# Ledger of designs, part 77: designed miniproteins, single chains, continued (4)

Each design is a single chain, and the fold is of that chain. pLDDT is the mean over its residues in the fold that is shown.

## One batch from the design tools (miniprotein)

Design m14833
Fold by ESMFold2-Fast:
Structure m14833 (fold): chain A 82 residues (1-82)
Amino acid sequence: SHEMERRAAIALARYLVEMSAAELAIKHPEAYTEEEKRAILEGLREATEELARLLEELGREEEARRYRERAEELLREAEAVL
């Protein structure tokens, strides 16, 4: 539906912002507190799950899988650095 596609687009925007925030934290870990680092990683996990859920409801399961994989790769890098 139009509404579901709109919600998926908003979830994608949030996902991209959270991915960028995590990448910045990995590149400049000294600029962030431990609390901020945890909030960034939690935000990425939440945004990824919401996007994947909406894409799966739209029948776009392959896209959902790819977005989850990209976020998981970044989260693994973040856990090694942060």
Scores: mean pLDDT 88

Design m14834
Fold by ESMFold2-Fast:
Structure m14834 (fold): chain A 70 residues (1-70)
Amino acid sequence: EIEKKAEKVKEKINALKSPYITSEQVGKIALEAGFSREEANLIKDTAALIGDPLTKEQAILAVEIAAKQL
């Protein structure tokens, strides 16, 4: 279920030591959470539109926006 995968991505982002994350790292975390390459690319591209690098809060917002389209 998309919602469970999105929660897993948000949990992994929150667990990072750095307050900043790249769109590439967001995409990689999405793949690790079980999203397809196409779905992970949408999440990555959504993050890049907000910023690159972005804050954890911005990355979580990107995941939530992208998940609504999946």
Scores: mean pLDDT 85

Design m14835
Fold by ESMFold2-Fast:
Structure m14835 (fold): chain A 92 residues (1-92)
Amino acid sequence: SKSVLEELIRMIELAVSSGAKVEVEAEGDKLTITFSGLSPTTITALALRAIGMGLDGADVKVSIEGDTLTIEVGGLSQEEIEEIKAHVERLR
């Protein structure tokens, strides 16, 4: 949905502004976004946003390992996936 797309873009921008690395991988309608090099404060902020999306009905899974946060999002259109990929590439 548009709201999920907008929130993912905000999360990507927050991570990059904090100095983190962002990587995306797509498989079908499922998108995996990996944020690495995160501070504990930024991990908390991103995790809370992802949990909020899930509580609002988004198909979202979150995992945290050290300074890395991985978000898996389902139900995205191909257009939404391509927009997220393009946004991440623009930040390189």
Scores: mean pLDDT 84

Design m14836
Fold by ESMFold2-Fast:
Order: sequence, then structure tokens, then C-alpha cells
Structure m14836 (fold): chain A 92 residues (1-92)
Amino acid sequence: LTPEQRRILAQMVIQVNFHAANGDFDEAALVVERGSERIKAGLDPAKRAIVEAGRDRILAAIDSSTDGELIAEKVNLIVGEMVKEMDALDAA
């Protein structure tokens, strides 16, 4: 991942967590969808697959709870896993 791609993911996490904390789960989901599409434009097919799978997991986390703190914890873990998987591809 480039520094710019990491920044896009970090900004997405911040915005998702902010909206989830406010109880605006529809906007949180929209932020995930927009952020995922934005980062995918700069990625190869293997990394795009990781982003698509991660997006689906984040959306499921938002849909599974009304607890903004629990959603934030899950989103941080999922995005951390996505970054590790994409970094492993860059090392290959």
C-alpha cells in the first residue's frame, strides 16, 4: 500500500466511527462504500478483492449492532487485517 492509500483507509475509519457514534448508521455505511470505491481505483485485482471482502465485513459489523464503540472496535480490526493482507501482497 502507498501512503496515500493508507490515508484513504484511515480517513474512512475515522468517518465511519464518527457517524456510528452519532447513531447515523446509514451514513456510516455510505462512507464505507465511497471509501472502498475510492481506494479500489488505485489497486490491482488481488488488492481489490481484499477491499471488497473487507467492505462486506465492515457493513456486516455496522448492521449487527447499535453500539458505536463495538462497531468502532470491529471496524479497526477489519481494516487492520485488510492492510496486513495488502502489505503481504506488496512483499511477494
Scores: mean pLDDT 85

Design m14837
Fold by ESMFold2-Fast:
Structure m14837 (fold): chain A 65 residues (1-65)
Amino acid sequence: SFEELVEEAYRRLRELLEQGKSIGEAVNETLRYLLEKGYSPKEATQAVGEALRRLMAEEAERRKA
């Protein structure tokens, strides 16, 4: 499902950011990963975009405190 794809992208983005990669590097590596797994460019781009939105919202909430 699309939600499962978003969750996979979210997990991968989070992992790469925790390894010290930049947002751009994490996004590009996650896109490549999903494309290599056989997802279309449209599906991969939409899933990574939604996952990144969730990560940015979480970080904004943490910085509010």
Scores: mean pLDDT 84

Design m14838
Fold by ESMFold2-Fast:
Structure m14838 (fold): chain A 87 residues (1-87)
Amino acid sequence: SMDDRIRRMQQISNILTTTQQQIRQIINQGIQNNTPRSDIMTQIQQILDQTGQQLISLGMPQDQVNTIITDQKRWADTMYNSMIQQS
């Protein structure tokens, strides 16, 4: 139904918003604590893996999940580079 579609879209949006907030927090804390970039990116990958599993659980096709996760990882790389330059 239309209501089920809207609800699913809201769930996906909420998952992605939470994921981006967690990524920003990991980057902020990592930079503040002088954590190596490789360790920060490892933590981000773990969050993205969890996000992918949540999206699959909502019935999203694997190819679409892969596209979203790739996009989120690119966003995280951009955020890290921006935030480290401001520090």
Scores: mean pLDDT 89

Design m14839
Fold by ESMFold2-Fast:
Structure m14839 (fold): chain A 87 residues (1-87)
Amino acid sequence: SMDDELLSQVVALLRQSQRALDQGDYDAAAQHIREAARIGAQIRDEVHLEMLLVSFSSLLSSSLNQGNDKVAQASREGVDLIARRLE
């Protein structure tokens, strides 16, 4: 389905963001997170949206605890986009 294709793209982008984080490339990590959130917001399945909300919320919590403001801001934007879809 289109949702399965979009979810696959989001997972790939979040994996790319994790590799960027591991390399200390916080600008690339933030860009991948923002792209993942934009694609994820297009998903129609509410269960998948709820799973993505958990994923972005986890990224936000982790980045805040690490003092990573760039990744925290990108993750917060992701939380806001997905949460709006669930209203």
Scores: mean pLDDT 90

Design m14840
Fold by ESMFold2-Fast:
Structure m14840 (fold): chain A 84 residues (1-84)
Amino acid sequence: GAAAAEAAVAAVAAASAAEAAGDAARAAGGAIAAVGAALEAGLGGASEEELRAVAEAVRAAGEAAEGALARLAGRAAAEAALAA
């Protein structure tokens, strides 16, 4: 029946959203660690490469967060379809 197929889609969407949220949390942790390391080195002691690493980590965290939000929106849409 259609209900079983919709439940399967909702379950896949939920799993995908959870995975994306985990990726976003890990990327955010990496960005926090990179910023912390740069602060410990001091603004005058941080190399160009260290500052670039901070920028890359922050960018990656932002991209992962956007992906997680998109997956959460997809999950909500799938659950709404199942409820209808």
Scores: mean pLDDT 72

Design m14841
Fold by ESMFold2-Fast:
Structure m14841 (fold): chain A 94 residues (1-94)
Amino acid sequence: SSEEQALKERLELLSKQVVILARPDRVREEARKMGMSESEIERLYKLAQRARRLHLEGKFDEASRVIELIMEAIETKDKKYLDEAEELIKKAEG
């Protein structure tokens, strides 16, 4: 069912968020496997490192949203999610 699929996707996203927060380098591996450019891989890695910093500073919701956008960018290969993540993180750091 769509509800069962949505729950599975949410649990997988939470698992990936934990991995990215612990090991931002994993974002480079995943993006490269998906065929993203080296420029996009570096943007994603920098976003993952900045999201990790927000999380350590107690900005959990902002960090979580940035990681969701990172995963959307990798899954869709759509640069709009990178731009949205960069805007959100600038406001959170601000």
Scores: mean pLDDT 82

Design m14842
Fold by ESMFold2-Fast:
Structure m14842 (fold): chain A 81 residues (1-81)
Amino acid sequence: MSTEERVLLALARYGPQTIGELARILGLPQSTVSKALRTLEKKGLVKKIPGNPPIYELTEKGRERAGELLQRLLDERAARE
């Protein structure tokens, strides 16, 4: 799973978060989380809420994408014959 996918799932699970909070949740450097958030914002999957610090939130498209990722992970875990 990519860093971008992990960030989407964290925002879906825990709601709007700052870079620092996402870094703590994911156990990743803030620089890594910041880069992933920039990519997700460019894709229209997250929006930046202005503030100090800024807060990042899933768009509707981001919520749909996170749901698809979660379903895929659940399907992989349930794949026992």
Scores: mean pLDDT 81

Design m14843
Fold by ESMFold2-Fast:
Structure m14843 (fold): chain A 77 residues (1-77)
Amino acid sequence: PKPLDLSSLPEKEKKVLQVLLEHGPLSVSEISELTGLSRSTVSRNLKRLEELGLVVRKDGLYSVEPALKQLLEQVLS
């Protein structure tokens, strides 16, 4: 696994992570509305974040990985 620099994530990925940290578990549509990004862009960012282990899917909703929540809040806030 490659080292992860959370502060160097692309702006769109950071935006998605920020809204998930602030609003809790969200659908793709909700993230799209909150970020102003298209659903396609949100889906691509979520796939990348899920691949990195930063986001998890539960009950059809996406949220930040619980073990990383405090770290992500510190880096993105």
Scores: mean pLDDT 76

Design m14844
Fold by ESMFold2-Fast:
Structure m14844 (fold): chain A 71 residues (1-71)
Amino acid sequence: SQNKQDHLNSMSTRVSNGINTETDNRIKEVTEEMKKLGMSEEEINNKVNEIRNEGNDEKNRLTNLATNGLN
């Protein structure tokens, strides 16, 4: 039987997957826009890394809020 900790872990995984999907979509949009603006591949790569880091920070925040809220 799944205990409360396993339920929280499952919820955390779902939240992380949702944020990963949103992050991927944002990267695609920003990459296309930056290419149209004539930005270099290096500049695009740096912005993609920044967006990935923001997504990781968001996962951390939402996972912590969900865990604390479900005490």
Scores: mean pLDDT 80

Design m14845
Fold by ESMFold2-Fast:
Structure m14845 (fold): chain A 78 residues (1-78)
Amino acid sequence: PIPSSSASDDPKVQLEQALALLREAAARARDAGDTAGAIHYLNEMKALIEQARAQGILSEEEAERLLAEIDAEVRRLE
């Protein structure tokens, strides 16, 4: 892989913003009593984190931590 220096922090910031929006959507679904919708948004966050790890935007450790937190939230909702 060839590094691109001008955007090294931008993809991570964009990822964090996307994750925040999905977390807010999950919270709104939960507040509305839509547990299935909340789980759906949490699974979308997991997919985004896996993609970011594959692209090198997140470290393996950061991705594993975030995935573990989301998995714990999904289990609590079940």
Scores: mean pLDDT 78

Design m14846
Fold by ESMFold2-Fast:
Structure m14846 (fold): chain A 98 residues (1-98)
Amino acid sequence: AVEEAAEYGAKAAKAAFEGGAAGGNAAGAAGAAIAGAGAGASAMIGARRGKGEEGAKEALLDGEAAAKAAEAAGGEEGKEGGKKALEYGKKAAEAAKK
């Protein structure tokens, strides 16, 4: 559960960064990556503290933030990367509940 949340957070960060960077906005891509990593962190912390449901809610919000940041930075490519980041954020949230 905790290891799955960490891995999905890393994948969310990578997808958000790659999408955002494709638009040429490296700073925006970095911000999107931080939000994507946050999804994994929120999920892990929630799982470890026995608050998996709260961690899952925060992970979903972080994944959505990563998706929006990636789209803003990378346009069409950022939108595609953001969709992948949100899907990984959702998987991190599901891992937090287990």
Scores: mean pLDDT 79

Design m14847
Fold by ESMFold2-Fast:
Order: sequence, then C-alpha cells, then structure tokens
Structure m14847 (fold): chain A 94 residues (1-94)
Amino acid sequence: MLAEEAREEGRRAEEAEDAGEAARLAAEGGGLAAEAAARGEASAEEVGEAASEAARGALAALRKAETAEEAARAAAGAIAAAGAAFTAGAEGAK
C-alpha cells in the first residue's frame, strides 16, 4: 500500500549515509504519503503514521544536505508530508 511504501522510504531516508540518496528518498516518501492521503484508500491513522515517518526522513535528509539542491528536495518531502498529515486530519474530523 502507498502508506506502507511512504513509511519505508521515510525510514530509508533516515538511515541513508549519502546526502543525495537521503534527499531523493525523502522527496519520494513525502510524495507517496500525499498520494495515499489523496486516494483515501488508507485509514487516517495509517496516513498519519506515513506522514510522520516521511517527515522524520525529510528532517534527517535536510540535516545531511550538503547542497542547496539536496536541501530543496528534502524540504519538498517535508511539505508533501505536512500536506498528507493535513488531509488525514481533515478526514478524521468528518
């Protein structure tokens, strides 16, 4: 499921030793979390967990970033994860 893939990519971003790889994984994880939220195929709890993990991966990637491009990719992942969390919160409020 997309939420599970987002969690896996977020964890890989946290564990990645290469700054470029961490930034790529963070952007992918955030995007997958946002897509899971948009499709509504996962529960609000599952999307919230995916968004949390993607955000942790993005923060780790941002800390590892050595270039402005890597930092921008990590930030994009964080923004996508925040969007997923917002969407999950809105669905949970319905």
Scores: mean pLDDT 79

Design m14848
Fold by ESMFold2-Fast:
Structure m14848 (fold): chain A 101 residues (1-101)
Amino acid sequence: MDFSSIRTVEELTEEQKEEIKLAILEVLAENPEGLSRLELYGKVLERLGNLYIAEEVFNYVVEELLKEGLIEIVGYDENGNPIYKITEKGLEYLEEREELE
């Protein structure tokens, strides 16, 4: 099994960053009511399969998606962790990418 891992933001290529962005958006599209950061990270790792990303890398991509308006924080769980949801802009981004693949 060819296993790849990205441990730091500095190791992240533009292609890998796009793959991670799409995985986050796809997971959130399947969970339209929102997911906590930990649930989102776990589901994204499952979708990426043989590509492991450290929480530092995952957090970096999540912050970029928030800045781009592709995802939003809709609340906080009982431990004060943010709950993320895909935006209409994020759904449009995902649909555009699915048409190109």
Scores: mean pLDDT 81

Design m14849
Fold by ESMFold2-Fast:
Structure m14849 (fold): chain A 111 residues (1-111)
Amino acid sequence: VDSIRKEIEELEKKAEEALKQGNKTEAADYYSRIGDLYLELGEFDKAIEWYEKAIELDPNNADYYTNLGVAYLFKGEIEKAKEYFEKALELDPNNVNARSVLRLADLLEGK
């Protein structure tokens, strides 16, 4: 896990540099990657914070909403997860990942 935490620190520096260059979309991509690493660590609240930061910089990227929904799903917040998967599908109706995880969330809620 020390290698993952070091990768997070490097990505934070890259995001800050991208922001200094005015590249919000590149910074959002780094923030989303940091969220992915926190998700791997099982630190779901931190993953959520970083995905929310990515969305703030690039609100039209459907993948960030899908990833945010997955983090809520791992926390057991199925209803919040579904809201974000639906938002991802509003932005990109062909997002196969969002569609698949929304179906899984519906099944989990029905059980």
Scores: mean pLDDT 85

Design m14850
Fold by ESMFold2-Fast:
Structure m14850 (fold): chain A 58 residues (1-58)
Amino acid sequence: SKADLEEAIKIAKDVAKAAGREDIGEKVAEVLREAMKAGKSLEEAKKLAQEAAEKLAK
């Protein structure tokens, strides 16, 4: 669970950095951490992070 969260954050940041959008990577990491702190599942946290990234991208 915690290892899966760290892996998801790393992948998201690496992808965002490759796209020149480190701001999106930081937002995704923040949303993932906050969702998990609020007791959401990793699956729910990923969906919330994807929605936040899409809003920032456009």
Scores: mean pLDDT 78

Design m14851
Fold by ESMFold2-Fast:
Order: structure tokens, then sequence, then C-alpha cells
Structure m14851 (fold): chain A 79 residues (1-79)
């Protein structure tokens, strides 16, 4: 089992949409995700910790790429 962790900062107003998009992209790529949310020092922003797990390293990398693109399209930043 392969695992990768992403940290994203997203607009608080879009947190639910971002979480939904992350879960959708993960399932589409045969990966599982665990998402933890924390408020940022700026209350207009929320920090997401996204743990991606899959059977293959390639699936984790593909899920990471697609999740990153989905988060960025919704106004988030992945670092």
Amino acid sequence: MYEETLVAVVPTSKVDDVIKAIKEEAKKNGAEVEITTRPASDPSKTILTIKITAEDEEKVKEAKKNITEAVEKLGGTVG
C-alpha cells in the first residue's frame, strides 16, 4: 500500500465543494482519502490535510495530480 500526504489552503466558503471534489477524484483514480480540516490564522481560509492511499505508487501519483488540479480550480493552493 502506497501513501502520500498533501496540504491545501482553500477558501472557507468552498471547503465542502473542495472536499467533495477531492473524494470524487480519489475514487475515480482507485485511491482512498482521509481529509482533516483546520482553521487558518486567516478566518476566510481553511487548511486541509489530505492523505491519499492506493495499491500502486502510480495510482497515488495520478490521484495526487488530479486532486491538486481540482483543488486549484476551486480557488485553493496546494503546498
Scores: mean pLDDT 84

Design m14852
Fold by ESMFold2-Fast:
Structure m14852 (fold): chain A 65 residues (1-65)
Amino acid sequence: DSFEKEIEAIRKSLPDPELAEEVVRALKAMIIGLDRAIRGEPPVTEKLSDEEIEKLAKEAIERFK
């Protein structure tokens, strides 16, 4: 909920919608990668769907302090 609102705020704060979507995607990918690295898990080697990226990013945020 709060994570989705933050992502939506990022989208609205950028004048270029294509740039906004790219920034959001990059942030989600970095969050997932950082979470996996902290847990000692290997990087994601398979292509993830947007739904999978959203789910994994939310799970990573829940684990961060």
Scores: mean pLDDT 73

Design m14853
Fold by ESMFold2-Fast:
Structure m14853 (fold): chain A 67 residues (1-67)
Amino acid sequence: DKDLELLKENLIRVFGFSEEEADRVIELVKAGKYDEAKQLVFDKALERGEIGKALVAIYQIDLLKEK
């Protein structure tokens, strides 16, 4: 899924997630657990003080939920 690959790339390159952290978000999205995926990204953004970068990833998860 190209949209999932773009989400994973943004989580790693823009937000600075490890591959394991990004894969956890992708697995939650694949399982239809969109709210859990968004919460994981938001919680990590709070820890790092990088809420603005997280908003892009959260928006991408919301777009995947609407498909």
Scores: mean pLDDT 79

Design m14854
Fold by ESMFold2-Fast:
Structure m14854 (fold): chain A 82 residues (1-82)
Amino acid sequence: AEEELERAERLLEEAKREEDEERRRRLLEEAAMYVARAFRALGLPEEAEEFIRRVQEALEAGDLEGAARLIEEGIERARRLL
């Protein structure tokens, strides 16, 4: 869980600095996968599934800022459960 959250944080920060939309989307997708893995490691598979669904919806809508906010909130939630 902790290692997954550290990777997600690094990917999220990289995405915030990325100017290329396609690369930013890929970084956000990868960060979201690590957050979901952290939730699953904490015994929260339903939380992981809902989180991924919300992030995918934001990405499909082209809302990269919304996706980043969801990932940031997911990291904070998972850290509170450690």
Scores: mean pLDDT 85

Design m14855
Fold by ESMFold2-Fast:
Structure m14855 (fold): chain A 56 residues (1-56)
Amino acid sequence: SSRVDKMIAVKKEKGIEVSEAEKAMLEVIEDENASLERAEEAQKANREEVLKLAKE
């Protein structure tokens, strides 16, 4: 998946047409990446809260 999403990203950046199959794969990868980003944001917020508690 990581290789495929990078290839699709490069094609989009260069203005090269992406096939329908590649678009479908990209949507799945983007959904997974969005889930990971939300998890990372939650972890960052939790770490900031712990740091605030530690300062007290």
Scores: mean pLDDT 71

Design m14856
Fold by ESMFold2-Fast:
Structure m14856 (fold): chain A 82 residues (1-82)
Amino acid sequence: SHMERLEEAVKRLVEAYKGKSDEEILDAFKAFVRALARRGVTPEELRRIIDVAIEKLQELGVDPETIEKIRAAMEEELARLE
């Protein structure tokens, strides 16, 4: 499903950026939001996707402080589309 592919994409981002700086990880998640928007995902759907991504980050055991920074970065990109 679309959501299963999204969860897999979030997992791949976490794995690919393991050991990278916070700035690089945040930029990767910002790019993820921009890529979805370019493919026609609406702001309403992007809000749902951000929530799913955060749940997946929690499931993967990502540090809560890092999760909040990632959420803020994705929400910043979403705000630029509104």
Scores: mean pLDDT 81

Design m14857
Fold by ESMFold2-Fast:
Structure m14857 (fold): chain A 62 residues (1-62)
Amino acid sequence: SALEKGKAAFAAGDYETALNYYGQALAADPRNEEAIEGLAEALEKLGHSGEFARRVLRELAA
């Protein structure tokens, strides 16, 4: 699944690839908390605000 591929990429330190797969998982299930957190953490590793991303993604899922 996209979520599993995102986790594997994140564990390998490939945060850009992790971001793409977590984004795909979230597009399929906007309420997937694991995908929301993974995407936010990948954004933080890339120098973006993960806190802001979490808030926006959870609002979109509501």
Scores: mean pLDDT 79

Design m14858
Fold by ESMFold2-Fast:
Structure m14858 (fold): chain A 58 residues (1-58)
Amino acid sequence: MERVRAIAPIPKTGPDELALRPGDVVEVLEEVDEEYWLVRNLKTGEEGLVPKSYLEPV
């Protein structure tokens, strides 16, 4: 199971997106396309799409 961390604030701009704060650790569920990954926030259990460019390996 791949874990990645947000390196910048990510706002929720759409219904399928997930808001993240810097340092939030998420689980990668699916690589939807080359720009967006479906992730689960390990603190809240919420799932959504985030730009992969704002994520780094843990």
Scores: mean pLDDT 80

Design m14859
Fold by ESMFold2-Fast:
Structure m14859 (fold): chain A 61 residues (1-61)
Amino acid sequence: DEDRTLITRVATAVLNKDFDTVASLLGEEVAQDAKKRLDAGADPSEVANEVARLLWQRLQE
Protein backbone atom coordinates (compact mmCIF):
# COMPACT_ATOMS: atom_id res chain seq x y z
CA ASP A 1 0.00 0.00 0.00
CA GLU A 2 2.88 2.39 0.76
CA ASP A 3 4.45 1.29 -2.55
CA ARG A 4 1.20 2.14 -4.37
CA THR A 5 1.18 5.57 -2.72
CA LEU A 6 4.75 6.27 -3.88
CA ILE A 7 3.97 5.06 -7.43
CA THR A 8 0.87 7.30 -7.58
CA ARG A 9 2.91 10.21 -6.20
CA VAL A 10 5.65 9.88 -8.84
CA ALA A 11 3.11 9.56 -11.68
CA THR A 12 1.29 12.68 -10.42
CA ALA A 13 4.64 14.49 -10.10
CA VAL A 14 5.41 13.78 -13.79
CA LEU A 15 1.97 15.07 -14.83
CA ASN A 16 2.49 18.23 -12.73
CA LYS A 17 6.10 18.71 -13.95
CA ASP A 18 7.34 18.33 -10.36
CA PHE A 19 10.74 16.93 -11.31
CA ASP A 20 12.19 17.53 -7.82
CA THR A 21 9.87 14.79 -6.52
CA VAL A 22 10.83 12.49 -9.42
CA ALA A 23 14.54 13.10 -8.68
CA SER A 24 14.03 12.40 -4.96
CA LEU A 25 12.47 9.00 -5.71
CA LEU A 26 14.39 7.87 -8.84
CA GLY A 27 17.38 10.19 -9.18
CA GLU A 28 18.22 13.25 -11.24
CA GLU A 29 18.92 11.35 -14.49
CA VAL A 30 15.39 9.89 -14.60
CA ALA A 31 13.89 13.30 -13.74
CA GLN A 32 15.88 15.03 -16.52
CA ASP A 33 14.96 12.32 -19.05
CA ALA A 34 11.25 12.69 -18.20
CA LYS A 35 11.50 16.50 -18.54
CA LYS A 36 13.28 16.19 -21.90
CA ARG A 37 10.62 13.81 -23.22
CA LEU A 38 7.76 16.07 -22.10
CA ASP A 39 9.49 19.15 -23.58
CA ALA A 40 9.79 17.21 -26.88
CA GLY A 41 6.00 16.63 -26.93
CA ALA A 42 5.78 13.08 -25.58
CA ASP A 43 2.41 12.00 -24.18
CA PRO A 44 2.39 12.91 -20.44
CA SER A 45 0.44 9.75 -19.49
CA GLU A 46 2.97 7.56 -21.35
CA VAL A 47 5.92 9.26 -19.61
CA ALA A 48 4.15 9.01 -16.21
CA ASN A 49 3.50 5.28 -16.77
CA GLU A 50 7.14 4.62 -17.73
CA VAL A 51 8.47 6.54 -14.69
CA ALA A 52 5.98 4.72 -12.41
CA ARG A 53 7.18 1.37 -13.83
CA LEU A 54 10.82 2.30 -13.07
CA LEU A 55 9.92 3.13 -9.46
CA TRP A 56 7.95 -0.13 -9.13
CA GLN A 57 11.02 -2.07 -10.34
CA ARG A 58 13.26 -0.21 -7.85
CA LEU A 59 10.87 -1.06 -4.98
CA GLN A 60 11.20 -4.78 -5.92
CA GLU A 61 14.94 -4.74 -5.07
Scores: mean pLDDT 83

Design m14860
Fold by ESMFold2-Fast:
Structure m14860 (fold): chain A 68 residues (1-68)
Amino acid sequence: FRERAIELLKSHGLSEEEARRLVERLEEAARAGDNAAVKATVDELISRGLSEDEADEVGLLVVLEVQE
């Protein structure tokens, strides 16, 4: 699931390193139950060129990853 999120971010011009950092931030926020940090990270994804639907997909992939 993480690799799918990274691929989606890379398709919007982020480097693999940048994509991994953003996914890690979102995973940490989700694991902590920090809704404000989750929202801030989603807003950052949208600011980097993702649509709302694409940012929602990244969020879903992260939820599936953290449920391991």
Scores: mean pLDDT 76

Design m14861
Fold by ESMFold2-Fast:
Structure m14861 (fold): chain A 58 residues (1-58)
Amino acid sequence: SLKEEIQKLMDEVVKLYEEALKAPRSKQPELLRKIDELVNKIRELSAQLPEEELPMSP
């Protein structure tokens, strides 16, 4: 379902944030860019759900 796809993307964002916190400075911009891409995708998918069914508020 669309909600399951959003949840998977949110889980990936959390994982990348944990990696970014532990990563050397040289790798942080790359990881933060990936996080931003996933957040944008989550926002696009979330816009297709009714507000009451969103796993996160946009």
Scores: mean pLDDT 76

Design m14862
Fold by ESMFold2-Fast:
Structure m14862 (fold): chain A 95 residues (1-95)
Amino acid sequence: NQDAVNAVATAQDMIDVAFENLKNIKNQIEKAKGLNENEQKKLLKLLIDSIQGHIQSAQDALDRAKSLGGDQSDLDSLQKQLEELIKLGKEIINS
């Protein structure tokens, strides 16, 4: 099933992109520590919203791969990667 294979590849891509974006956001949060308290709070809210958006996009792509009947071993691998992505997002938000 080529549609399922393509959806699995898309989910892997979305997870990889989300990891890179979360690393970049972590760097932006560190740089924001030089701002005053009010400006920092405003920027941090935007960055947290961005983290949640990237995680949601990865989740949606995985859900699509599942719905199209992607290979179970591939889906299990992607699920573990998504769980690590969610953990990273929480660690960044709580830092």
Scores: mean pLDDT 88

Design m14863
Fold by ESMFold2-Fast:
Structure m14863 (fold): chain A 75 residues (1-75)
Amino acid sequence: SEKEIREAAIREWGVQNALQFSDEEIARLAAIRDPAEFRREAERVLLRRGVPPEQAGALADALLALIEQRLAEAA
């Protein structure tokens, strides 16, 4: 399902970037279908996890791109 693909991508990306997202953070982010809303919420989550403000936007964009890539591969 899309939900499972999104949750798996977020979890994998977090591990690869040494950002151990909680199950609640993963579920919250995976529920956001609008790319702009996702990008804003992902940036907020990254800031709460201690990512520097100058890096948070680029990292949020990278996570969104990974999710979009995994969804395209599953279609």
Scores: mean pLDDT 86

Design m14864
Fold by ESMFold2-Fast:
Structure m14864 (fold): chain A 70 residues (1-70)
Amino acid sequence: TPEELLAKLEELTRKMLDPNASVEEIEKIYEEAKKLFEELKKHRDQLTPRQLAVAAILLAEIDYIYEKKK
């Protein structure tokens, strides 16, 4: 399941990069990503260092895109 959470976070990051996404759509994706990351943190001990690094990078990308569109 932690791998599934990471895959979903990656998918949300790709959707966030869609240049045609509305501000409302971006806001919804951002909220989903935040919730997904909190769930992922609960499984921190089951993740490899690489998976933790990937999750952090994806969230940082999502945060950047959200602030840019805000």
Scores: mean pLDDT 78

Design m14865
Fold by ESMFold2-Fast:
Structure m14865 (fold): chain A 61 residues (1-61)
Amino acid sequence: GPLERAVEHTRRGLEAYHRGDYRTAGEHFRLASEHFREAGRPEEAEAFEEASRTMYQLAGL
C-alpha cells in the first residue's frame, strides 16, 4: 500500500544520498512524500518534500 511504497522510496533515497547521488535521492524523497500523503501521514509527507528540495539544491538544480 502507500505506506509500504513510502518506506521503500525512503530507503532508496537514503542509499542514493549516502552515495552522493543527490538528484536520485531527491526523486525518491519526492515519491516518498507523495506516498506518505496518500497513506494519511502529512507530517512525514511534508518532511520528505523538504528533504527532496534540499537534495535538488545539493544537486545544483
Scores: mean pLDDT 91

Design m14866
Fold by ESMFold2-Fast:
Structure m14866 (fold): chain A 67 residues (1-67)
Amino acid sequence: TLEEDFKEKLRKLVDYLRTVEGKNDEEIKKKLEELKKELDKKAEEAGVYDEIYEAMKNAIEEVLKEV
């Protein structure tokens, strides 16, 4: 699904932040929370809460639980 595809991409981002940038779990969670806030802001400004928005939002929330 679109949500599962986004989850896999976010897990790769988490791995990159941890292994390449040397981020700890708290820093990674902060980055994911920032992505969630930017997603919400863009959706609000555009007035669009579509399937892509919902899939990305759910993917970020689920991956946050894994960190």
Scores: mean pLDDT 82

Design m14867
Fold by ESMFold2-Fast:
Formats: C-alpha cells, structure tokens, sequence
Structure m14867 (fold): chain A 110 residues (1-110)
C-alpha cells in the first residue's frame, strides 16, 4: 500500500537524518510525502532537515504544515509541539511561550 511504502521511506529518512546525511533524509521524506501527503511525521521531519541545514524559513513552513495535519487528525499535543519548534527557530519567544503554556495545560489534563 502507499502507506506501507511511505512508512518505509520515513524509516529510511530517519536513519539518514540520525547519520547526518541530511540530503538523503530530505529525499526520503519527500518520497514519503509524495505517496502520503497527510503523513504529518514526514512533514515534521522535513522541517527538522531544513532546520539542521540552517534554512529557517523553509523549516518553519514544514513545521506549520505538520501542525495543520496533526490538528486535522485530532493530535493536538503533536500539533502544538510542531508549532513550538517553528516559533523557537524563528526566535519568536512570545509565540513559543504561548504554545508552551498550551502544551503544559493540555498535559496537566491527562
């Protein structure tokens, strides 16, 4: 299935990322997204690749995309975590603090 193939590409991308092979990781995450555009973890990890490469604007866009997909899937904590990463790398401390408070409140309700 497309999902099973996307899962394999995310796993390969994660292995490449952990080895510091950012261009290889990028290619694998892009293949996962091509097969499953709603694969929020692939969008999040593509953001991590761009962040590691110093491409802050692109990293922020991918973190926002991951957050949007997580929110649509009812994964509110994951959505807030992705937004937090985005605002931290942009240096928007006020927005990062606002999201951190929402995360704290959400986790306290569990």
Amino acid sequence: SNKAQADQYVAKGNAAFNSGNYEEAKAYYQKAIELDPEYAEAWLNLGRVYDALGNTDEAFEYYQKAAEIYKQQGKEEKALEALYLGYIIRGDQQKADEIAQKLSDLRAKK
Scores: mean pLDDT 90

Design m14868
Fold by ESMFold2-Fast:
Structure m14868 (fold): chain A 80 residues (1-80)
Amino acid sequence: MEEAEAALAPELEAEAAALTARLREAVAAKGADSPEVRALRAETGRLSARVLERLAELVPEEREELLAAADRLRAAADAL
């Protein structure tokens, strides 16, 4: 009831902002398909998995789909 449904986890949001800044620099310096950009996308995937796990608690109708998406993002990140 403390507006948790309307707010993303601030820690995850801060990490996403930091990764976005690093991604922007890597794209400018190395190009969008560089290994550095791919590594940053993997880190973004892991954070996105955490966000989807959080959303699964808030959207029970899509819980299975959200958890499956989180699992796919985590597996893809770990495969890199």
Scores: mean pLDDT 73

